# Ledger of designs, part 47: designed miniproteins, single chains, continued (5)

Each design is a single chain, and the fold is of that chain. pLDDT is the mean over its residues in the fold that is shown.

## One batch from the design tools (miniprotein)

Design m17624
Fold by ESMFold2-Fast:
Structure m17624 (fold): chain A 88 residues (1-88)
Amino acid sequence: SNAEKAKSQAESHLETARRDLEGAINDLKKAEEDPENGWIYRFRALARIVAAEEHLKRAESLLPNLPADDQAKFRKRIEELRKEIEKL
């Protein structure tokens, strides 16, 4: 169904956003461990944060097309990832 396709796409966007966020956290840690090259890691982290935010926006745009029971769960997951980004 179209709802199942939307759910699969939203899941993919959330998974990609989480990977980008985890990559950004790792890059920020590397910047602290290697200050001489810290600027490279900070630029990579920034790019990953921007990518994560774009994937979260795409997942959010799909929410109305998801099965009703999944809409609240996906909204909560998006909000949790946004809160993790805000802490960076």
Scores: mean pLDDT 90

Design m17625
Fold by ESMFold2-Fast:
Structure m17625 (fold): chain A 61 residues (1-61)
Amino acid sequence: MTTTETVVAEDPVKAAEEYIKEAEAEGWEVLEFETYTGENPSALVHVQKGDEGRTVIFTSG
């Protein structure tokens, strides 16, 4: 099963990087990490552990 979550942060890319560190410490594999640093910075992280998947979207609002 895949869960999608949205996180609002002043620095979405930095928030995504910190999320990845915590997720890997918990045994999650990072399958996708995309960053957009233009006018509206955002990041997308997809992680998987066994048959569980999570997609987290980080945005500035």
Scores: mean pLDDT 80

Design m17626
Fold by ESMFold2-Fast:
Structure m17626 (fold): chain A 107 residues (1-107)
Amino acid sequence: MILEILEKLEELAKQVPDEKAREEILESIKKAKKAVEEKDYVAAIGYLNNVITTAFRSSSSLELRKEIVTLAVEAIIEILRERGQEKSAKSWEESIPTMLAALERRA
């Protein structure tokens, strides 16, 4: 479940044309995968937050940035739900439209 979302996120990240941003995102995904496997969910959420912030700064297409941000947030939501933190998960879910609108303003 969470690992499947991270695998999709990794596939999208490989399409980021900015080499520095692509490498940073891929490294953060790799660290998030390891943190999930080790059940270090605080570290996993931290790495996924880095994916989101790097995607916001990248020169990738708006659609690719939206997809990366959406999947990273969905991974955070799944982690929080697995931990029984439904209120936090819902807060992140409700933040998606705001994050996507912010990306559009940067395009």
Scores: mean pLDDT 85

Design m17627
Fold by ESMFold2-Fast:
Structure m17627 (fold): chain A 93 residues (1-93)
Amino acid sequence: MEAEEKERKEKMKELAKRILEVSEEVAKALLEQKKKNPDEGLSVEEAEELIKRQLEQVKEFAKQLEKTKLTDEQIEEIEADIKAAEAQLAKLR
């Protein structure tokens, strides 16, 4: 019982850390790509503001994730989303 709850808490903290790390890396890659193509779509300044807003929301989500009692199914969905973001990052590099 105690060991299982501790493992769950550690897993939630690990997921929060991973989502922050991958989101920051994706944001950096997207900004670098946008600076290479400044004439298409959003301006570099507008892209930077949107990315900044998205990172703030991700930080809020990660903070709430550590406090939330999630089901194993919900944890698996978050892990799948992180994996998808990591795959997107690989394509941007």
Scores: mean pLDDT 74

Design m17628
Fold by ESMFold2-Fast:
Structure m17628 (fold): chain A 78 residues (1-78)
Amino acid sequence: SEREEREKLLLEQIENTEKYLEELAKNPSPESLEILKNALKAAKDALKLAKEAEASEEVIEKIEELIKKIEELIKKLE
């Protein structure tokens, strides 16, 4: 279904975003820290929208994992 296709694409986007941010954190700079902070805000906004849209548990959990990962990366670069 279109819903299943959208959820699959969203999960792939979440995984790709996580990999990108992890790679970015390997070469820390003021710019990379700003990108991570902006990504954290976007991920939190996405979680709120996903919950309001009654997204699948898998999607919600993946966004929560992404938020936790970004917070850990920011803490490491501080």
Scores: mean pLDDT 83

Design m17629
Fold by ESMFold2-Fast:
Structure m17629 (fold): chain A 80 residues (1-80)
Amino acid sequence: FTIVIKLKDGSEIKLPVKNGKISDEAAKKAVEALKKEGIEVSPEEIRNAVYDLAVVRGLPEDMVLELTAEEFYRLTELGK
């Protein structure tokens, strides 16, 4: 599946997920995007949230999951 993070400035960050994982580049882009919104998360917290969505919740490979930066941050907090 693909996670699309919608930012307050109208831009979007696309995070393609394969085999329950995102690339290191995608994780870095997500960290930088969330930091611009005033949200501090580690790349590991992002990877854990992606793993939960892919493996625990079983999201389909062809799904597009659109989230605001705040909604995505809530997913990283639930993975603590």
Scores: mean pLDDT 77

Design m17630
Fold by ESMFold2-Fast:
Structure m17630 (fold): chain A 71 residues (1-71)
Amino acid sequence: LTAAQLAVLQTLLDSNGTPLSAAAIAAALGISAATVSTILAQLAAQGLISATPNGYAITAAGLAALAKALA
């Protein structure tokens, strides 16, 4: 995982189960929504996040990947 992917996963973890839009994640990280959308697509392809009608949420696989990368 890249540093940017880890930052997105950490932001979703810090939301404590509240789904976040790409715009909300971009605002939290101070990066462009276009960059966040690319990262979200990559994380979703890996099964590390799930898309919901209200935004994106971290999966159990995403939590495990984040914990491993921060160890």
Scores: mean pLDDT 82

Design m17631
Fold by ESMFold2-Fast:
Structure m17631 (fold): chain A 58 residues (1-58)
Amino acid sequence: SAEANGEGAYTLAQSGFSAEQVGAFLAANGVSREAALRAGEAATKGDKEAAAIYAGEG
C-alpha cells in the first residue's frame, strides 16, 4: 500500500539511506520511477506524509 511504502521509505531515509537508494527500494516494490524518486527525496527531507502521497501516485 502507499502508506506502507511511505513508512518504509521514511524508515530507510532515517537509517541513512540516500534518496536514490530509497527510490530504488520503492521501484522494486512496483512504484513508478518518477513517483519513487519524488517519494525518496521527500523521505530524506523528513516529510513522511509527502513520501506516502508520492509513493501512492506510482
Scores: mean pLDDT 82

Design m17632
Fold by ESMFold2-Fast:
Structure m17632 (fold): chain A 107 residues (1-107)
Amino acid sequence: SDIQALLDKLSPEAIKLAEEIVDNLFSLPKEKRLDALIKVVAILLGVDEETARLFLQRMLGLPEEMLPAFLSTDSPLVRETLRAIFAYLLDKVKDPEVKEKALEATK
């Protein structure tokens, strides 16, 4: 689906927090980005890190070995893709403490 059309249906608060998470993620050294991304997804889904990694692989259409390369380049397309995924997940999370923990995982 069109990423912009998907974002238009989500809460402004979820979109703003997703932008903060993505900005924090790409402010990390390249070697720390994948672990932080997996932790954020695990927190937002309420699952373990292995399940979160599999979810990310399926959502991005990438095998595990290509995830570090995908995150090594700070590109607008990568940022928009991750922002859409995070905003979608954040919009479904009702507990503000879970949202705060996800943001903290990228610091």
Scores: mean pLDDT 84

Design m17633
Fold by ESMFold2-Fast:
Structure m17633 (fold): chain A 68 residues (1-68)
Amino acid sequence: SSLDELLDRVLAAARTLIRHLLSEGVPKEEVLEIAKEMGRHVLRSRGITDPKVIEELEKRIDELVEEV
């Protein structure tokens, strides 16, 4: 679906952002909040306000931080 494709793109951008900020010495907790805010902003800009979609994105961003 177009939503699944959007979430995959947001997560790819989040992974790149997380790696970059961590390489610059930004604390993991701050990086996580920046990545989540970026993801929420993208969803909001597309008119996506479903709490379940937002929660799923945030959960997957939490999992990305653990991979780095």
Scores: mean pLDDT 85

Design m17634
Fold by ESMFold2-Fast:
Structure m17634 (fold): chain A 69 residues (1-69)
Amino acid sequence: MLSDEEKEKLVEEFVERAIKEGVTTPQELQRFANRLYDELLSKGVSEDQVHDIVSRTVRRIAEVREKRR
């Protein structure tokens, strides 16, 4: 089970990845979230932990997008 610190570190890493990939539209954000979900599940992270990490990541990306507009 991932700690809150490990989850936050992953969220920060994924947000940086989204910024580098130029994820800006709702459609791109949805595709990015789906990729993260599949990636984390394939690594053996539990479904509830994956949901938490992906939700935090999507929220953070949305906040960054709002700040840039």
Scores: mean pLDDT 79

Design m17635
Fold by ESMFold2-Fast:
Structure m17635 (fold): chain A 86 residues (1-86)
Amino acid sequence: MEVRERLREVADRLLELAKKYGASPEVIAQIEEVKRLIDEGAPVDEVVDRLHAVLSRLLTEYPDDPKVQEEVRRLALEVDRIRAEA
């Protein structure tokens, strides 16, 4: 329960970050899909893998933006921490 809620919070923060920095519609759609998977009760490992894929995509799309890089790395560490607690 708590693990899924924390993953949902990460997905919500990631969506806010993506919208704030003008990420592609494809990235936004991927984040919305992760939120849907969480709501539908997908396995924690599947949700984590999908979040890592989106985080990796954002790092690739914004290689020279230190604010995006810092926030994405922070979210990646939080996802890893949540997975370790599951």
Scores: mean pLDDT 81

Design m17636
Fold by ESMFold2-Fast:
Structure m17636 (fold): chain A 87 residues (1-87)
Amino acid sequence: MERRERVVREVSERLIKEGILSREEVEELLRNVRDPKKLAEFIRNTPDPRKIGAATALRMALDGGPDMTAEDAYRLGREVEESYKAS
C-alpha cells in the first residue's frame, strides 16, 4: 500500500471510530478538502470544532508530503480543533 493511501486510511478510521465523522462524511471531505471554496464553505457551515479539526487532519493526510504520518495529521487536526474552541 502506498504511504499516502495508508495515512489517509488510518486517519479516516480513527475519526470514524471516535465518532467525529461518519464514513460518508469522510468520503465527502476527501473529495472536497483540496478545493479551497468547498473547504471554506464546510468550515462556515460547521459549528462543531471537532469536524473542522477532522477536515484539517484529512487535508494533511492528503497533502502533507511524503513524511506525513497518520499520528501527525491527526495531531494537527486536534490543534486546529482547540484553536476554534478557544475562539
Scores: mean pLDDT 80

Design m17637
Fold by ESMFold2-Fast:
Structure m17637 (fold): chain A 74 residues (1-74)
Amino acid sequence: SALVDALRARAAALLASDLSEEERLTRFGNEVAWLLAQAQRFDLAARVGEVLREGEARGLSAEELIARVLETVE
């Protein structure tokens, strides 16, 4: 999927960046929301929101949260 490939490429770039964990998550979350809206996948956007909310409540790292989001959109 071009959508998943785009998200994976962006996730890799963000995880390799010198940005804070919070900045990486915020940027990734915004890009996921935008790409899913462009694809009209509002069902996935809702599911991703739930994954992020649960993962943050559990104290998962940015890397783990990003991985779970990518699994959700595949």
Scores: mean pLDDT 79

Design m17638
Fold by ESMFold2-Fast:
Structure m17638 (fold): chain A 61 residues (1-61)
Amino acid sequence: DLMEAFKKFAKGKKSIPVSKLEDFFRSIGSTPTEAEIKAIKARLPSGEMNLEQAQLLVPRL
């Protein structure tokens, strides 16, 4: 589920750009608020989210 969504958005890359975070979370059944997206982006200073970071951040929504 999470891994399949991650692979879809990463398209063979190791990470997903923060511009796709809202679409990614909605694809897995999450409806994050603007404040929640802002908090997640603050934890991703590189501008990208890898699979490990996705697994750590999803339980905090």
Scores: mean pLDDT 74

Design m17639
Fold by ESMFold2-Fast:
Structure m17639 (fold): chain A 91 residues (1-91)
Amino acid sequence: GDEEAIAKVREGIEEAKKAKTGEEAYEAVVRGLDEALRVATNPRVKLAIGVALGMARISYGVGKVVGDEEFAKKGVIEAAENGLKWAEEVA
């Protein structure tokens, strides 16, 4: 349920922190958030995860357009961390 969803988001964040590129960090975050969304049951937890997924995609896209790999990596991790905080508050 929601505790498992929160654990999946944490796993994605930890993998992203170990990533060598913005793309690897993005893939780790998206995987964690997608897995979390599949097991989450609370609509507010689902909303927090869904918003985090959207923000991670925007951050990665912006980083790629402007050619800032560090911005892409930091942005996707920050989006996932913000989503984790919201999910924990509403779980």
Scores: mean pLDDT 86

Design m17640
Fold by ESMFold2-Fast:
Structure m17640 (fold): chain A 79 residues (1-79)
Amino acid sequence: MADRATQEAILAALETILAAFPPPEGTQPSPDAEAYVERIAALTAEMSAEEAIFTLLDTVEDPAAVLLGMREWLRRRLA
């Protein structure tokens, strides 16, 4: 599991992206949020949190659902 600093960096990047590109009303958060966050955390060994998020989003079918799922999961975990 990623350390707290990495999780907070990912959450900050997600908040920035979601503020710029708000998902459509009614978008359901992805249930695989934990797996996506762990994949982002692994990528941050080689790149910034923002770059890691965009790299992951290039590979998923519903970027908005993935972004919402990761944000909700991290908010619950860091609270």
Scores: mean pLDDT 81

Design m17641
Fold by ESMFold2-Fast:
Structure m17641 (fold): chain A 94 residues (1-94)
Amino acid sequence: VLSPAERSAVLDRAFALLQELVDILRRTGDPELAVAAALARYATLSPYEQQVFLDLLRAEVESMERFLEENPEAPEELKKLTEALRRLVEILEA
């Protein structure tokens, strides 16, 4: 249905949203505010864009969780970020 260029654009927008979420969390230190902002933005996306974002978010969280299992000395900030993103995945999949 979508051209390769259109698929690339959707993926770029998904990455931009993920970066915006991470930036809010880093600036505020408030996971609930970051999640609320992400949910508000996610609600404005098309069903296809929502699925692309959710798939990307899930893959990133799984990758981060695997990294933390192999690197238990990782900074506490990274652990908190991973937990906030996992929470967002659970809310969006509910």
Scores: mean pLDDT 78

Design m17642
Fold by ESMFold2-Fast:
Structure m17642 (fold): chain A 68 residues (1-68)
Amino acid sequence: SLEELAKLAGLALKDAVEAGLPPEEAARLVVDGIVEKYGVETARAIAEAMLKDPEFAEQGELLLAAVP
């Protein structure tokens, strides 16, 4: 589901930042992976779904900024 993909993307972004990647680079890597597999529109929808989740709103803003 879109909600499950949003949670997975949020966790992946948090893990990448904790591993020492700059937030913008981490967000770009996550977006590029989603775009490759699901396309740009799905990446945008995932970022927008994250913005509505209080646990992942910050990650959603980063991800949305990285969508082309």
Scores: mean pLDDT 83

Design m17643
Fold by ESMFold2-Fast:
Structure m17643 (fold): chain A 80 residues (1-80)
Amino acid sequence: MREEALRAREEADRAIREAEEAIKKVEDEEKRLRAEEMVALARMFRALGDLLYEQGRYEEAVEAYRRALRLAEEALELAK
């Protein structure tokens, strides 16, 4: 489970980075603001995952990182 949490964190970090880069190219202000909001939420869940990981709560950390990944993927899709 610890290794699963680290992999989930890496996936979330990559997705957040990709979403942030895509958002920079969005011309529609409404879509841009929506995508930025989703990325902000993704970052919050990513930070929650780190907190849970440090507490040894690896299963909950995986859940938090996966939620961050999902939000970042939704932001990326919206930015297309």
Scores: mean pLDDT 87

Design m17644
Fold by ESMFold2-Fast:
Structure m17644 (fold): chain A 75 residues (1-75)
Amino acid sequence: MEDMKLVVEYIKDQLEKGKPGKELTEIEKKILEIAETSPSVEEFVRKVAELLEEELSDEAVKGAAEEIVKVAKEY
């Protein structure tokens, strides 16, 4: 949960580059909430992946979630 700022920054960066649409903005908000409530990186990954599978099938967005996990783990 210490990395929620990093999560937000990463999602914003992806949103700035791709501008795929409002669904990505909604995903950003939900991912941030998951980051705040998840006790571990593994739980965070699982919930974020589940959210993206349901809300969006864009491979780029899924890649962003995977990178967020990678960065969070490295922090």
Scores: mean pLDDT 60

Design m17645
Fold by ESMFold2-Fast:
Structure m17645 (fold): chain A 101 residues (1-101)
Amino acid sequence: EVDIKKLIEQLFDEDVEVRVEAAKKIGEIGKKDNVDAIKALFEAIVLDPDNEELRVASIEAIGKIGSKSEGVIDSLKYLAENDKSEKVREAAKEALKKIES
């Protein structure tokens, strides 16, 4: 099984497929108190604005982890309202529904 530290490193790999798989796996095994994993997922969203697949996967992972911190909720609200990609805005809305439910 895969260590979460390795997944966080793979989130910034040179291969897009590796990054997307890492985001999905972090969502599967990540815990609400894993601040480093949540922070890395938000960094992946911000640092690669042209990669919709990675950004959506990272937002979905944040929703699955389900942290209810003010910073997480505010960041997802910002993405849901302001992102240029409709797919990213929709993913952020769904993540908010999962976290706020």
Scores: mean pLDDT 83

Design m17646
Fold by ESMFold2-Fast:
Structure m17646 (fold): chain A 88 residues (1-88)
Amino acid sequence: SVVDRALARVDALLAEWGVVLSPEERRIVEETIKRLVDLIERGASDDELEGVIVEAERRLLAAGVPPRRAGVLGSVLHNVYLELREES
């Protein structure tokens, strides 16, 4: 599925940057990717999609993830979002 491909791409980028996700971080990332895929399939605007990534970063911060790490995870999500948009 598109979701499985996007999650595999997230895992590849995380591996490249030497990042291992906690179970809570993985839950937030997976939920965010599923939401991005669903919204892209529904024809959502780029502004709305970028808002989802901002929300994900805020959720990571609220879960106690340090700001630098939350920013790295937000960048991974943004890179995958851009790849999904180019393929759509």
Scores: mean pLDDT 86

Design m17647
Fold by ESMFold2-Fast:
Structure m17647 (fold): chain A 75 residues (1-75)
Amino acid sequence: SLSNEEKLKLLLETVDEKAKELNLSEEQVEAIKGLIAVNASLGSLEVKAEDLMRAAGLSREDAEKLAEALNKAAE
């Protein structure tokens, strides 16, 4: 099993990989990483598609794909 710190690192790496696949801007990537960091500071590694849409302006489809990948990486 991974520590929460190792899981956070894996989440951030997953954002970088998915950002390339989804052609996300640098601004969108920073917004997503900021959301993950804030959530982690509050004791949660769960990422919600609705929060990705709101924080980074992702489409619902891209937000759902990214949220699924991030939550899978954190399990």
Scores: mean pLDDT 83

Design m17648
Fold by ESMFold2-Fast:
Structure m17648 (fold): chain A 80 residues (1-80)
Amino acid sequence: GDAESVAELVEEAREKLEEGDEKKALLLTIAALILASGAGLSEEVIEALKRALRKLDEGDKEGALEELERAAELARREAE
């Protein structure tokens, strides 16, 4: 479902960010936010993704990874 797809996109974004591929991490996070918003996922998931994007823009890799992990966990909860 959409929540599972959001979680998968976010987990791939985390992996790419850990590999140093900041541009792919940004693209995947934007895709996850668009899908989450379009699918009507919780405000908590949407806000975590927005915070992740802000941290990526600021160059805060550790902060971005934390927000992406939170978004993935919240999206996985909604998939059940």
Scores: mean pLDDT 87

Design m17649
Fold by ESMFold2-Fast:
Structure m17649 (fold): chain A 60 residues (1-60)
Amino acid sequence: MTVQRPSPEELVAAAEAMVSTLSLDAARRAKVDAALQRVRNASPEELAAATQEFEDALLA
């Protein structure tokens, strides 16, 4: 692949598809959804932090 870094939109779309296949409880799902919304709304400088929050929420 020529592009090494996915766009925020591509990252969010991939994360949404992944999350939809997971059997998450309500609390974990809410954390993941909140973190994903932060990624969706993040500025370029906030994207790394928002992505980290999403990963942390997914692993919680």
Scores: mean pLDDT 70

Design m17650
Fold by ESMFold2-Fast:
Structure m17650 (fold): chain A 72 residues (1-72)
Amino acid sequence: SPALAAEIARLREEYARLLAETMELIRRNSPRAPEAARRLAETALRIGELVASEEDLELTRKQLEAFVEYVE
């Protein structure tokens, strides 16, 4: 569906923005960093829930793995 593809694209754009914001907060040792990371993870999960194919699920998992490794 074109509507579903557009929604996934919007969520991916939001994810990228939240990722940049969360990384900045982590670099500053901000007490707000854990809350930002939680919101980022919630957005990633929403993307996963909208995925319908195995290829899309694999892509989402790779994105989540990259995020987890970065936060460690």
Scores: mean pLDDT 75

Design m17651
Fold by ESMFold2-Fast:
Structure m17651 (fold): chain A 64 residues (1-64)
Amino acid sequence: MVKEKVLEKVDKFYKEGRLTEEQVKKLKEFIENSDEKELELLLEQLESLEAMIRAIDRLIERRK
């Protein structure tokens, strides 16, 4: 379950153009080699990053 959520976040960032194909592949390899605790920590970090990116986008109103 946690692993699927992490993969969904990675795919979402890729679709939004925030990650390159190479970065996505490396992240997926890291995720496959991670235990559940590492995946939970990564998910929390990705959720925090997503919230920060969305806040920045709103402040800039998509300047770039």
Scores: mean pLDDT 76

Design m17652
Fold by ESMFold2-Fast:
Structure m17652 (fold): chain A 87 residues (1-87)
Amino acid sequence: SELEDLHKEFIENMSKLINGTRPLTEEDLERILERAIELAKRNPTMPLESAVVMAAGDVMRERNIDPNSLKLEDLERILRAVEEAVA
């Protein structure tokens, strides 16, 4: 899937940029969701998958989170919530 491919690319690229060691928390997921919704609403031509991955990168960089702690299932949950919020 496109989201699976984006997740793999995200882990590879962000692991080179972020030396974060702490695991992703539920609070971090809530922050990613909030930012993804904002990005999607401000950029209606942007694919929602791209908004989700961009939001994840921003939050993880800002909070020094281990990129390897972000699972595909987490991104799938966020994508579904974003789709519902912008419908």
Scores: mean pLDDT 84

Design m17653
Fold by ESMFold2-Fast:
Structure m17653 (fold): chain A 117 residues (1-117)
Amino acid sequence: SEAENLKKKADELESQGKRKEAADYYFQAGNIYLNEGKYDEAIEWYDKAIELEPDNAQYYANRAVAYALKGELKKAIEDFEKAIELDPDNPEIWRQAGIAYLLMFEPEKAEEYFKKA
C-alpha cells in the first residue's frame, strides 16, 4: 500500500540518521491510515513522528483528530492543547480542534476554536 511504502521509506531515513525526514514520512503514512479510518495504525505512525520530531505541532494535531474519531476525548484534548502551545498562530490547528469538538458534541468549544482559526 502507499502507507506501507511511506513507512518503509521512513524506516530507511531513520536508519540513516535523517530524523526530521523520517518523521515527515511517518506522518504522511499516519495521514493515509487516518483517511482510511484506521485510527490505531494512524496513531502508531504519529507516535513515531512525534518521537523523532517532538516540537512539530501538526503531528500532535493530527494524532488528536485520530483520538477524537476513536472517542478518546481526553487524549484528543491533551494533544490539541500541545499543538496550540507549540504553534498558536497556525489557523489549521485551531480549525482541526474546532472540528474535533464538534465530533465530541461540544459546539460552544468548537466555536471558540474556530474564532482563533
Scores: mean pLDDT 85

Design m17654
Fold by ESMFold2-Fast:
Structure m17654 (fold): chain A 84 residues (1-84)
Amino acid sequence: SHMEKLKKFFESLSKKEQMTLAAYVTGHIDLSEEDFEKVAEIIYEILKILNLPISRETLRRLFPYMSDERIDKLLEKLQELEKK
């Protein structure tokens, strides 16, 4: 199932990557540009595993507590990754 694939993907992440993702999703810290790019790549893989489109609507559903500014910045980076 896609949920089992997600679990295995999360288990493949380093402890630092897991903690950075959690901190970003909860919105309590600002990330460095390097950490933000890593988080964007992780979110991109999550969207691919779940077969979800890269759209503002998808990001708002996944991250209902994230600010509009953070959603827009994340969307821009995800669209850049999709073009590769």
Scores: mean pLDDT 81

Design m17655
Fold by ESMFold2-Fast:
Structure m17655 (fold): chain A 97 residues (1-97)
Amino acid sequence: SKLLEEALELFSEVLGLPVEKVRELLETDSSALLQALEKVIQEAKKSGKNYKELLEKAAKAMGLALLAQLEADPSASEEEIEEARRKIEEELKKVKE
């Protein structure tokens, strides 16, 4: 899925890890991926360096990954996918201000 590939590229940029390593973590230990993401964001917030930029990229990556998972789920409705897309857009707007 193009959404998953875009999410992996954004996670790679935020974490400073190769896309292949991000994919491995997402497939084998998504909790470790989320913990690593949280640490990067917390350190950026503490230092003030690139905090908003990293937070925006992380939020977009998480949203795209969730959308890709929903599109792959045969039980997910078109309405649920559109609602998730809308919520991602709303969260990104909050981060930009």
Scores: mean pLDDT 77

Design m17656
Fold by ESMFold2-Fast:
Structure m17656 (fold): chain A 94 residues (1-94)
Amino acid sequence: MREKLLEVLSKVEFTPDTTWAEFRKKVLEAAKELGYSEEDIQEIEDAIDALREHTGIADDRPFSLGVLRALFDYLMGEKLSDKVRELLRVLTGL
């Protein structure tokens, strides 16, 4: 998973103001352009959806706020699913 997420994210340009909906769309489009299978794309989508669910961030809100919330939870020793932890590590470079 981590290597697939790193490759996909390396093809996506986004700003701190990119919304969660825009982030999700760009990542899934990049995965399709890279030729990942439907199963691999679903795995990536599930990881993004798990992070969004953990943070409670709405589609029109900046995804960066969700990343910061998850990072704070990680640093405070809160329980995160393996999918959320893996995606967070990729996004933050931890």
Scores: mean pLDDT 79

Design m17657
Fold by ESMFold2-Fast:
Structure m17657 (fold): chain A 89 residues (1-89)
Amino acid sequence: LPDIPAVDLSPLTPVERARAIAEALKRAGVKPKRILSDDPEFVEELRKAGLPAELDPSVRGLTILFDSAEDALKIAQALGEIAAERGLP
């Protein structure tokens, strides 16, 4: 499995995080199978953005399921671009 870059979105509100995830998916041209999170506000905002988000209190934060590792890498790259545009690390 290729090394997937980590992007820290914790400085953002749930609304801003959901928008960042939605924009990253749009830029990458990728649709995840499912997005799982233990944050109900974040899940609701992802659903408003048209994403397959589901509340799962057993996850350790955020889990995104993809068809391939290449899709995951494309999202990580797009998130990195968005983070840079917003002045995030």
Scores: mean pLDDT 71

Design m17658
Fold by ESMFold2-Fast:
Structure m17658 (fold): chain A 55 residues (1-55)
Amino acid sequence: IEEYKKKAEELAKAGADPVTIAGQIARDALQQGYSNSEVVRIAKAALEAAEKAKA
């Protein structure tokens, strides 16, 4: 979970859109075998981290 926040922050600093980042990370988490509820939590955390990094 914290690894995905870090990745989202780095991508946001590189200029990627927060929504695009959250979508990419959610897909990645699904492929890694996380449950649907865990993926939702990861995607929300990634979106928040990306938005804060751009502020």
Scores: mean pLDDT 78

